# Ledger of designs, part 102: designed miniproteins, single chains, continued (3)

Each design is a single chain, and the fold is of that chain. pLDDT is the mean over its residues in the fold that is shown.

## One batch from the design tools (miniprotein)

Design m11550
Fold by ESMFold2-Fast:
Structure m11550 (fold): chain A 76 residues (1-76)
Amino acid sequence: MELSPIELAVLETLYKAGKPLSVAELAERLQASQSTVSKALKRLEKKGLVSSERTESGVVLYSLTEKGKELLEKLK
């Protein structure tokens, strides 16, 4: 499975954080636009590498799946 540089950066940032992050938090940490990060997250979610949860406050948080963690460990 080929990952774009931004998809890899999103996965690595989530792995290092060890907690769910919003699009805004990922964009700030990656110095990228929210649009760029959101598109990468949607591709990763379709690949089963991240999951999304909507909080009661309406914020969507993204976290690594076990598959996403395993993929990162194999790429390092």
Scores: mean pLDDT 83

Design m11551
Fold by ESMFold2-Fast:
Structure m11551 (fold): chain A 83 residues (1-83)
Amino acid sequence: MSELQKLVDEFKAKMDELISKASELSPEELLEEAKKIHKEFGEELLAYIQKHPEDTEKALAVVLPLYEKYSKQVKALIDKLKA
């Protein structure tokens, strides 16, 4: 398994777990936890890019669709919790 693939898999697992328990959280708690997961992943991704600068475009091609997917899911859940 590549280091990048491991980081992506860990990020997906954490986000999927957060989404699965979203109904038990307030909108503010859900947003705070999502921010924490994204911050941790961002720091690990930056460390990876520093080791493998040639992989920057490849890393972004994988990460940007994941950010879009999870951003939309979190927003939809926050909107549902506020309603």
Scores: mean pLDDT 81

Design m11552
Fold by ESMFold2-Fast:
Structure m11552 (fold): chain A 80 residues (1-80)
Amino acid sequence: MVVSEKIGETAREITIFLIDNLSKEQFEIVLKELEKLLEKAKDVDELLKSLISWLEENKDKFSKNQFEKLIQYLKEKLSE
């Protein structure tokens, strides 16, 4: 799959953030969803918005602090 440089770099940065902030099990769950969204998303904004929506639907999988950090990080990326 040919992914635009910006989408690829954004996905890499998200993956690093997830590794630093999540347990191995939580990381694997989010990574699986990120991979699915990468196959469907046409641009960075669509990817970020879709991931934010999925996290809000699955907030019970994370601690309050982890969830707030994830949402803040993704919203900051969306604002760039």
Scores: mean pLDDT 80

Design m11553
Fold by ESMFold2-Fast:
Structure m11553 (fold): chain A 54 residues (1-54)
Amino acid sequence: GALQDMINLQNNIVEAGDLLLKAGVSEDEAIKYLSDNALLTPEGTLQDAKKLLE
């Protein structure tokens, strides 16, 4: 349902942001990346953030 989709979107954004910061991306760059990508592909954003740790 729509509420669960919103919760999943929020969780993906939070996790992606944390991973970007842990990977050494600056806070400003992380915010820009999430703003540009999270609304279009939340799952893709999280996957890309995970790749930065490898």
Scores: mean pLDDT 67

Design m11554
Fold by ESMFold2-Fast:
Structure m11554 (fold): chain A 58 residues (1-58)
Amino acid sequence: MEELRKKAKELGLTDEQIKAAEALVRGMGLDIDTALEVAKAYFEEKDLAKALKIVRSS
């Protein structure tokens, strides 16, 4: 999870987005990069449908 946190900070994600990405990796088994994209889409665009499309495409 340290690698996820470092990548998330480089992308300028908030602590809430980082926690969401960590939960997606642990709960759904998503790759770090995919989890970060889903978290970013959900919190920045507030578009759950777009976030779900990213998950389904991974």
Scores: mean pLDDT 71

Design m11555
Fold by ESMFold2-Fast:
Structure m11555 (fold): chain A 88 residues (1-88)
Amino acid sequence: SAEELLKRLEELVEKAKAETDPQKARDYINEALVVLHRFLVETELTDEQRKKIVEALQKLDEAFVKNDIPGAIKALEELVKIAREVVK
């Protein structure tokens, strides 16, 4: 369900935030992106929600290219906030 995917996404983001090893943090972020992709496939989004998700994904991609783990986590937190608004 979308609620179970959101819960898993939140758990992975918290694990990434708590992880001190940058490679393990990247692995949690990559797992979170897989869960997010599944969540997006299983949900219907408004045009406003789609725009916010695209903007947050762009920020995440920019952070990943720069190897900015804190920036990538911040972008994932923005995506989680949007996902919470999608799940009723």
Scores: mean pLDDT 84

Design m11556
Fold by ESMFold2-Fast:
Structure m11556 (fold): chain A 68 residues (1-68)
Amino acid sequence: AMKLREEFLKAYDEGNYEKAIEYHKKLESLGIELDATEYTRLANAYFKLGKLEEAQKYLDKAVELMKK
């Protein structure tokens, strides 16, 4: 789980947005929730790939987590 989070962040930082999304899908399949910062990165990855509806979905989730 921890290693998958590191792989997600590494892929995002390298600009490999497709790979970042793949690592998130693996985390999601394990029932692992992201934090607000990680959801913001995920939203930006979807935005960079032109997937605006998914980008908005994860941005909204990041905002909800910030209200904690």
Scores: mean pLDDT 82

Design m11557
Fold by ESMFold2-Fast:
Structure m11557 (fold): chain A 99 residues (1-99)
Amino acid sequence: SQQLLEEYKELVAEEVSLRGEIEVLRTDLAAPADVAEKLRLAQEMARYNAEVDKEVQELERKVENGELSEDELQKLIKETKRRVEELREELARLLEELG
């Protein structure tokens, strides 16, 4: 289903965004980061984003070719929703530690 694929893509984008925000916040809270460490984090995040983009493209291709069922896509959506919820809770805890 195109609608399920769009839901999955939106959830993956939210997961990537939440992970990035958490990592930046943890880095700023844990230690005074030098420019080299911040550059290293940016490079690691760029690599992670590129890997996720490739995985989403491969999944889109599998859905289009009928290689991935709607049941399998729904399972991926459930797993991604779980990770997004866990990340939201982690971000909330970090923000509470700041306030």
Scores: mean pLDDT 81

Design m11558
Fold by ESMFold2-Fast:
Structure m11558 (fold): chain A 69 residues (1-69)
Amino acid sequence: MLRLSDAELEELAREAGVSVATARRAIEVINEAGLDPATLTAAELARLAGVSRATARRILRALRRLTGL
């Protein structure tokens, strides 16, 4: 389960260029589905979170940077 502080979630949103609500939704769907963010594809995240592949790619890049993956 990914546990991000409010500050880390704001950082993720800023780096990915999305709203905090969108960043929170992405983290929630990853946790709910039991997905490994190290191996998760942008296409899978886009489908689960209801965002474009480009948005999902930015979120995953920011998340991996923040978590050291």
Scores: mean pLDDT 82

Design m11559
Fold by ESMFold2-Fast:
Structure m11559 (fold): chain A 59 residues (1-59)
Amino acid sequence: GAERTGRGAAKLGASGMSARAAGAIAAHNGFPSEEGGIRAAQAPTEEEAARLAREGGAR
């Protein structure tokens, strides 16, 4: 679900991958937009990323 997708994006961002690259991967894997994935990847916590994914309609 959206929460798992959001947490995944945050982990990719935290791993040193660029926020844009992490966001693009997240968008391909469940976010309705690349911008939504980038936002989740830039989130300061996995909880915030999960919340952003849920509010943004990720699956």
Scores: mean pLDDT 71

Design m11560
Fold by ESMFold2-Fast:
Structure m11560 (fold): chain A 95 residues (1-95)
Amino acid sequence: MEKAAEIAREAARREGNPQLSLLLERIAEALENNDVEALREELEKLVNLSKFMSPEEIEKVIKTLEEILKETEDEEFKELIEETIKKLKEILESL
């Protein structure tokens, strides 16, 4: 999970959107602290924010989450991340 959290922190550092950057930092913190409830909450906020993002920003977020997923070993965390990726792909396809 340490590497998964680092991926999220690096994505946050490179992000120009301050709301998205803050959410990515909070996702990193939830991953680092092994906090399933916090991760669920921040991923839900991310999906809600995605409705106001460009297609390019949504694609970038999906790529970041897929990289986080590859470094995630906890099954509950995997399920939350996979479900979030699915929702973001559905939003992207509807654009």
Scores: mean pLDDT 85

Design m11561
Fold by ESMFold2-Fast:
Structure m11561 (fold): chain A 66 residues (1-66)
Amino acid sequence: GTEVRELRIPGSLSLEEQLAIVLSQVRPEDTVVNVATGEVIRTLEELRAAIEASGDELVLRIERRV
């Protein structure tokens, strides 16, 4: 089956702190979706861009095979 989790990251945190939170919650096989844009985040560069483009909060949907 697939487990779906929502991760909410405060935009008030530094870029490095936001990256650390996401990277601690994500596994290599996970599908990560930026809820605001509907775009799949596939690379660290795309994740950095999503954090920089987010307003007050970055909301990610994490889909995990379980």
Scores: mean pLDDT 83

Design m11562
Fold by ESMFold2-Fast:
Structure m11562 (fold): chain A 68 residues (1-68)
Amino acid sequence: GSMAPEALGRFMEEEGLTPEQVARGVGAILELGPNASPKEIAERSGLSQSTASRFLKTMKESGLLDVL
């Protein structure tokens, strides 16, 4: 099955993010690519740089970027 919902759900609970914020974060990673800096993801998604950094780390550690 898809691994994305479980990893994203956990990240949302731990960081207190809305579904809209998660969608913008995923969209930014898809547009900029997995090698984008947290600053670039933050600027595109409207997340804080700290949140963008943790989001990107969570996506990498859960293997979600390997399937995107």
Scores: mean pLDDT 71

Design m11563
Fold by ESMFold2-Fast:
Structure m11563 (fold): chain A 88 residues (1-88)
Amino acid sequence: GKEESEKILELADEFIEKADKLELDLDDQIALGVFRLSYAMAKVFYEKGKGSAEDVKELIEKGLKSVLELSKNPELIKLAKETLEKLK
């Protein structure tokens, strides 16, 4: 329910906090920007009580996969992969 969505968003918040501590180039910042758009939509779904925990999870997973496609930064890629693993 809402509790599962909250846990997913907490993992996304942890990803953002850790990513913000990395030395990022412009491509990495664009990749993180794409993630932040998916995160914002997931958070809106949660706050408005729309969608399921699966819908929130799919948005966050989509954002993380976009980071893997757009970034070449090994630290950011590692962080995105670790966050995806925690969502399983």
Scores: mean pLDDT 85

Design m11564
Fold by ESMFold2-Fast:
Structure m11564 (fold): chain A 71 residues (1-71)
Amino acid sequence: SLARRLASLLTAGAILAAALGIEGKEEESERFAKRVKELAAEAEANADDAAALEALTREAERLIDEASRVE
């Protein structure tokens, strides 16, 4: 389901944000952690909107790509 895919991507994003913090990149860690929380809140608010969940899934994929490219 879209919700499960999105949840998996947001979990991966949270793990990447935590990894950045361990690497001493505190500002980047906080920025990505905040984006994950914001996307999770939007997903919860739009749980019954398939189009919104699809858009949030693409945004979560972009977040993971961005976090993976930090230094």
Scores: mean pLDDT 86

Design m11565
Fold by ESMFold2-Fast:
Parts: C-alpha cells; sequence; structure tokens
Structure m11565 (fold): chain A 96 residues (1-96)
C-alpha cells in the first residue's frame, strides 16, 4: 500500500543515516582504542561491523516492503551500536 511505501522510505533513510554514524564514530573509536589495546579495538570494530550489517539488512528489507523485518534489523543495529559505543567509551576513559 502507499502507506507501507512511506514507512519503508523512512525506515531506509534512518538505517542509512545510522550506517553513516557507524562509519564516522566507528573509525574514531577504533583508532583511539588501537593506541591503547588492539584487542579492544578489534572487539569494538566487530560490534560496529555487526551494527552496519544490521542497518544494511534493515535498508534492504525496507526497500523490498518488508517493514517488520526492517524494524527488527534496525533495532538489532541500534543495540550493537550502543554496545560498541559504551565499550569504547569505558575503555578510553580507563586509559586516562
Amino acid sequence: SHMKEEEGKKLKEKALENNKKVSEQGLKDVEALDKISPKDALKVASLYLGAAGSFTMSAIAAESGNVEVGKKNLEDGERLFEEARKYAKEKIEKAK
């Protein structure tokens, strides 16, 4: 329906904007952590890659009109992004 096309468009836009945040924040957090603990940098990189994958799957599902699958993948991506961000922040603060 026309309403589902509009929901799908908004969902895709949000997923792609979240992927942009992964690229920008992920690079900063990984580079900062690599100077402190390469092992923690790789863990954070893996979480951000998971988030990026989930956001990409959300955008693909939204484009195909599968709004429910798109929402689930968006939520999974947001959870992984928050986990990566929190882990990176805690490790960077402890290194001061």
Scores: mean pLDDT 89

Design m11566
Fold by ESMFold2-Fast:
Formats: structure tokens, C-alpha cells, sequence
Structure m11566 (fold): chain A 79 residues (1-79)
């Protein structure tokens, strides 16, 4: 049945998107703790891409990316 196939595909897609979000979030935190600004910026960009896949607007994702990069920079500068 088409309904069963759609439910299974959606569950797999949602699981993959949630995993990408979790992995990118953890990478961002680890980079900040390590003082690695380049890795933190890269993880912030991945978080923004995953947010768009989860339904955030491109504008919202760009603002989130900018805020995350600013927070990472300030945290690392305080070390």
C-alpha cells in the first residue's frame, strides 16, 4: 500500500534528519570546547542546512548560523 510506504520513508527521513542535527550540534559544542573556531563555524553551517531541511526558512537558518558563529567566537575568545 502507498500509505505504508510513505509512512516508512518519512520515518527514515525524519530519523536521518534528527541524527544529522544531533551530530552537527555535538560537533559545534566540541569545537567550541576545543577552541577550534573553524570547526565551530563549519558545524554552525551544517546546523543551518539541517534546520532548512526540518522546515526553517532560509532567512531563519542564516540568522541562526550568524548567531551560532558569533557565540562560538565570543566563547573561544573568553578562553
Amino acid sequence: MLEEGLAEARAQAEALENKELSEAGLAFLEAVEAGDLEAADEAAERLAEVAVKLGASREEAEEMKRLLKELARKAIEAL
Scores: mean pLDDT 72

Design m11567
Fold by ESMFold2-Fast:
Structure m11567 (fold): chain A 74 residues (1-74)
Amino acid sequence: STQDIFDQIVAILVEGNERRAKAKTPEEQVAVWEETLARIRELLAAQASPGWAAFAAQVLAEVERALAHLRAQA
């Protein structure tokens, strides 16, 4: 369901944030966010529901904005 996918994305973001907080360098932080983004992309690619797509795209865009910001600061 949409709620189950939402919960999975939230769990991926929470895990990614915890791993990023333990990263000691900007390069490690970027690597964690790239892995987080890859997990979200994979989850989205596995979903065939048209009703889910808009919300999932918003979450993915937020992760991509954070990654772009980190890369610009590195």
Scores: mean pLDDT 74

Design m11568
Fold by ESMFold2-Fast:
Structure m11568 (fold): chain A 80 residues (1-80)
Amino acid sequence: SLTPQQVALLIGASIGVLEMQIAVMRRNKAQGKLSQEEIDRMQQRLLARLDELTRIANQYNSPQSILDDIDAVRDRVLQI
């Protein structure tokens, strides 16, 4: 079984990947490469991934700082 600290590190790595995806989406949107329907679908997929990370964090009693980091990324997704 993974320790809460190990799970927190893995969630942090997953957040890093999501931040990269958000940055690419923002650039593509700014360049007019994405329709509104594509943005909405991608946004929903990112939110679903963040909900899964929140469930994992709670299951393994991750520190509150990790939950706060997930919520900060959620706010950035909603602003795409």
Scores: mean pLDDT 88

Design m11569
Fold by ESMFold2-Fast:
Structure m11569 (fold): chain A 82 residues (1-82)
Amino acid sequence: LKSKFTPEELRRLRSEFQELDLDGDGYVTAEEIREAHARRGVELTDEQIDAFIKAADKDGDGKIDFEEFLAFALSEKYSEEL
């Protein structure tokens, strides 16, 4: 997944991830992602967030690591309609 981004894009996404990761534990929750987007005036549907977590969460912890966060960002990057 990281190979799909430029170094600058990867650095930006890492900074965004770290901003969401208030605890510094290397994980973010769906609720934190939704809240961050809402603060920017962007409303994501709960169905989209839940579907992403259900598909990406291989650990079963209900938490998103940086690689899973990149997968979500990649889907937005290559979406022509959204």
Scores: mean pLDDT 66

Design m11570
Fold by ESMFold2-Fast:
Structure m11570 (fold): chain A 96 residues (1-96)
Amino acid sequence: MTPLEQLRAALEELRRNRASYPRAELRYAYAAALLQAVLEGDEEAARLIEETALELGLLTEAEVEEIRAVAARVAASDPATQQALLAEFAARLRAA
């Protein structure tokens, strides 16, 4: 099974069982998965995560743009700055 097939299966499980998970936890999981896919240059995975999160109303288009902007900043930064940026972004997602 490819990583993309595994990701699709995991997203479909989260979609089917979304009522069993807190909204904040689902938002964080999708945002973190999108950030990771963008950082790895996996545009197929990034697009799948983005489309699913938007369809489920877990992320807004503005939040998706912010995640992509954070990924670009992280990719250009040293490891300490990367960790700080990721922590700040995670805190914002949990607050909303």
Scores: mean pLDDT 73

Design m11571
Fold by ESMFold2-Fast:
Structure m11571 (fold): chain A 80 residues (1-80)
Amino acid sequence: MTDEERLERKVRDAREVLREARERHEAGELTRRELVFAEAHITMVEMYAYLLKKEGNPRGEEALEEARRYGEELRRLLAE
């Protein structure tokens, strides 16, 4: 599996975990544990994206920007 293929899997995982976090927030059931879990998935995206960016792959920069937006969304979900 290539680093780009690994990144795309981590992006899909992060998108799914954020979708679940949004749904649980809307239901009033979002826990700190779920936020930490989502943050860990975003961090995995950032790690692989940063490696691809260092290699000059444009997908790396795009994925870093996506992870940054997800981190901002999590901070908003964490705030009351």
Scores: mean pLDDT 83

Design m11572
Fold by ESMFold2-Fast:
Structure m11572 (fold): chain A 100 residues (1-100)
Amino acid sequence: SMSDDLARAFEEVDRLTALLKREIERGRLTVDQALQLMRGDPEAVRRASPEIQELVRRIRELEEKLRSDPVSYTALAIHRAGAMFELILHDEALRREKEK
């Protein structure tokens, strides 16, 4: 169902967000690179780890399933935008911690 696909899409976005936060913490990704991956930028995805590539693929498959339902498709877009803000805030918090 669309409700089940939307719930799964949110879960996969949340998993990707958590993984990208860890990679920023480890200095392996910049916040800009993490934002490119969250958007599904093909060049960024190609250079990413297999784990990130798999999560981006799952999100894309769910997004395509939801495309025929404008409400669910928009809800996923809003959830992804929220995830991007979380990545920016996480990077800023890490920078502030280094400045103390």
Scores: mean pLDDT 88

Design m11573
Fold by ESMFold2-Fast:
Structure m11573 (fold): chain A 78 residues (1-78)
Amino acid sequence: SKEVEELSKLPREELLELITKKLREKGRDISLEEVRKWADEQGLTNEELAILYLLASTDDPAKQPELQALVLKVQKEK
């Protein structure tokens, strides 16, 4: 999509910061360090990070399980 393409042009660090900020705005207790570590471990591209930002930005109730699963993956200590 055009939105994914435009977001994918942002520096990786800015995308990680945007994702973290959006998750925190939605009441998720998550740090930039946790998001960065998870993204690096998963080998996420800028395009995939753009998709995650759009997922975190949605208020669609149908997407809440996906967002919750993502937060739990990032917050894993093991």
Scores: mean pLDDT 77

Design m11574
Fold by ESMFold2-Fast:
Structure m11574 (fold): chain A 87 residues (1-87)
Amino acid sequence: SEKEELGLKLRKEALETTLKIIEEAREAGASKEEIDEIVKEMKKIEEVIQKLVDEGKFEEAEKIIEELKSLDPTDLEAIKKFAEKVK
């Protein structure tokens, strides 16, 4: 089904985007403690995207993924604020 295919695509894009942010933070010299915190916030954002996809809110999920791509991976406070905003 088209909706199932779109849902899988959005979940894949969310995973790829979260992994890229984590890797870019590591490359920027983030500490293990900072990386652990980023991973926790990324999991929260991923759960929100999964819930939106399950509810058929594909446009809202896509918007969150695009906003996620614009986040500075070195700005942990911005990442935390974004996770709270989308919850």
Scores: mean pLDDT 86

Design m11575
Fold by ESMFold2-Fast:
Structure m11575 (fold): chain A 85 residues (1-85)
Amino acid sequence: SMEDIERFEKAVEKLKETGEKYSKELEKLGQTEHSEKLKKSTEETVEWMKEKYKKGENPEELSKIVEKATEHLEELGKKAIEEAK
């Protein structure tokens, strides 16, 4: 449905924003390699999920996967920032 497509688009955008946010914070703390790896992993995940969508995978299921990945990224990012302080 269009609602499932919108959910997928929002989920992908939130993943990008989350990756950018934590990458910038890590860079500010001098964790350049960590920041670069996080950026690359985020970009690769986004590209992979967009490819699955183009191949006809279910948008609702893809949204759930992206949302879970974003939650995991937030947890790891917060921990990395606190440990780098």
Scores: mean pLDDT 84

Design m11576
Fold by ESMFold2-Fast:
Structure m11576 (fold): chain A 115 residues (1-115)
Amino acid sequence: MSALELVQRLLPQVPAAVDAGLVSEKDGVEVAATIPAFIKGGTTLIIGAGRLGQEAVREARRLGAGRIIVIDLDPEKLEEARALGATETIQGDGEVVAPQLLKERKIDSVIAVRR
């Protein structure tokens, strides 16, 4: 599933979002987000803790996100995300974990990073 397809599938579970869109598509990496991508004091979910996912963590922190949740399969990347300001890290497949999280928790924005 592409990043945009994943965010579009999750969009109905993100009440604060008005749309979903492609942020970038470069070097075989797609970044997509709900619109708005960041909400001050809100909870941002980031799916994928690679280089662009880690930049999304930094940006969320800079813009004043209240909580930053990161999902990735790689525990080392999750440790890096936590060092950059992630408040919570979850090891798992974002396609499986994200819909369940959105059902159980209020999440205000979603950013997905996929190859």
Scores: mean pLDDT 85

Design m11577
Fold by ESMFold2-Fast:
Structure m11577 (fold): chain A 84 residues (1-84)
Amino acid sequence: SAVEEVRRLAREAGEAYQKGDYEKAVENFIRAARLALEAGQVDMARAFIDAAETFIEKLKGKNPQKAEEYRKEVEELRARVDAL
């Protein structure tokens, strides 16, 4: 199910963060947020957007340009959720 895939992506994002792979962590939370939004799971999408924002702060120290790219994606997703 979409919910199972979302949970898997969130778990993999957490595991990536624990290993210091901040880019993979951010990417997986953004993917989870998009999938949750497509499935109509708005509150779940908001939670994953919040998580992605948190991990983007960690990514800034390693790759500031990639962090800014993901920040723009997260800002766009947040605007879409807030428009609902």
Scores: mean pLDDT 85

Design m11578
Fold by ESMFold2-Fast:
Structure m11578 (fold): chain A 85 residues (1-85)
Amino acid sequence: SVSIEIPAPEEVEKNIEAVADAIVQAALAGQKDPELKEKLLKFLREEGLEEIAELAQKIADGDLSAIPELKEKVKEAVREGLKKL
């Protein structure tokens, strides 16, 4: 029997937070790097994450008020993706 070690719930949530933070940091970096902004938005749209792409574009355009909503939408998308695996 292959025993797959399942991470503790707090470790899973920490990894979900890390993914959300990585997308936020990429969007913030896109404020100074238009090529990174376009690559991030293209990636998110190709993955079907249009709402997250719209929030990332707002952050890259300087609307930092979109950060909390982007984090929650990314965390929701990651949790839904994990449920389908």
Scores: mean pLDDT 78

Design m11579
Fold by ESMFold2-Fast:
Structure m11579 (fold): chain A 90 residues (1-90)
Amino acid sequence: MKSLGDLSEEEREEVIERTVSDLEELLSIENFPYFKEALEYALPTLLKALEGDEETKERLLEELRKILSKIKDEEKKKLLSEFIQKLEDA
């Protein structure tokens, strides 16, 4: 399996963009019981993709905050908020 460290800048951005898109799609699904699990699986991938790239990290955080503002489900909003905090603190 290819390491994230072996990815080009373009491939790294694609991973981040896809993760954001996938999260937005999951947030649109009513009664999605695995949202927390999906976030926990995404976190290590994003952290590896963001190693040494603070600018990309800030862009991702901005996009996630935009998604957070669109959430109507209080539990999903809380889980995404906690995910954003963990990503920011890493």
Scores: mean pLDDT 69

Design m11580
Fold by ESMFold2-Fast:
Structure m11580 (fold): chain A 82 residues (1-82)
Amino acid sequence: MELYRSYTEPFEKAKKLAEEGKKEKNLEKLEEAIKLLEELLKKIEERSEKGNSWPESLLELKKEAEELIKEVKEEIKKLKEE
């Protein structure tokens, strides 16, 4: 699926940034991860609104992106409290 690659690549990049940002306590990386994930979610939402059915893999990706956003936002909050 050619379109699916445009979703998975940003997700993997964001996931790596989130992991590195959490390990390094790097606020910039965590904020960049959030930005990429939010942009990805908007792109997924836009596709569903255009009347195309989502493949199961894309629905799973959406759920993982939402979970990762919550995790990264919590880490950003903790870093600002340190």
Scores: mean pLDDT 76

Design m11581
Fold by ESMFold2-Fast:
Structure m11581 (fold): chain A 70 residues (1-70)
Amino acid sequence: EELKKKIEELEKKVSDYAREATDAFNKIREAVKQKKPKEEIEKLKQDYLDAVNKMIEATRELLKAREELK
């Protein structure tokens, strides 16, 4: 029960961070298209990288939890 709940929570985190990364990437594309200041684009890039790193970490935890279930 605890392990299954942990897997569900991790799957939600992966999905949430993947959405954040996608949204950040789309904001970067729009900012570039609109010729926004370089400082604004760099901030958006940092938000994207942060979301990607969180997604990778959550994915690693998810894979480990799934291996424990097998």
Scores: mean pLDDT 83

Design m11582
Fold by ESMFold2-Fast:
Structure m11582 (fold): chain A 90 residues (1-90)
Amino acid sequence: MDRKIFEETVEKINEYLEKKEKEAEKLPKEERLEVQVKVGVAALVLAVARTLVKKGVDVKEALEFMLKQFKKLEEEEIAKIVEEAIKKIE
């Protein structure tokens, strides 16, 4: 069950990032680049978390890692998605 919650959480974050990237197409070049960098950094956090889970780290620990990183990156909406996932496995 925990791995399913983790994968569903990653999928929700990817959907959010895809939406953000689409919306950024209407922005000036400088603002668009800023969004692209933020999306790329978020994708790296997801890749690290997936690697941790594959190496046998607990799903809760991987989600807590994601929450810490996304709060540090000021990605409030993504942090909320992760917090809801953690509540499901507590």
Scores: mean pLDDT 85

Design m11583
Fold by ESMFold2-Fast:
Structure m11583 (fold): chain A 62 residues (1-62)
Amino acid sequence: MSVAQLAEYLRKRGWPVSQAEVTALARKLGLSPSQLKRAVDTLISQGLSGREAVEELLRLHK
């Protein structure tokens, strides 16, 4: 998955994010774009918004 595709996906899920912000987030969490999407998808499937899913990932990964 490309960074551009992940940024578009997250915008559709209620988080208006740029490609640069997705790249920075993936680097901070130590995840590839594909791994980041899988982690966000798991949290969204539990009822979280895109923003809440990202906040939860930042809490879980230090």
Scores: mean pLDDT 77

Design m11584
Fold by ESMFold2-Fast:
Structure m11584 (fold): chain A 107 residues (1-107)
Amino acid sequence: SKFEELEKIIEKLSKSHPEIAELLREMLKLLKELEEILSKPELTKEDVERIFELLERLDALQRELGDLVRETELDPETKKLLEEALRLLLEIAREIVSKIVEKLGWS
């Protein structure tokens, strides 16, 4: 799965850049929780509120990751691993956003 592929890349990143790896792990955790909520046949009001809370936390972590990456000098190997991790995160996020739009009925 894309989650398993991302976890493997995060583990490789943790050897040289543990702070970047930790932010990516936290983002992955929030994405997994979103997927679990969205797997329900019907969403409660509390589920919808939790989705928005998780999206706000993801946005904050994305900004923190962006700041950290700008402040850190990355070797070419680490940069390639990070680019692959971000590609997988984007694909997972795209699928989740599609499910949110479908479940909530807005475009």
Scores: mean pLDDT 86

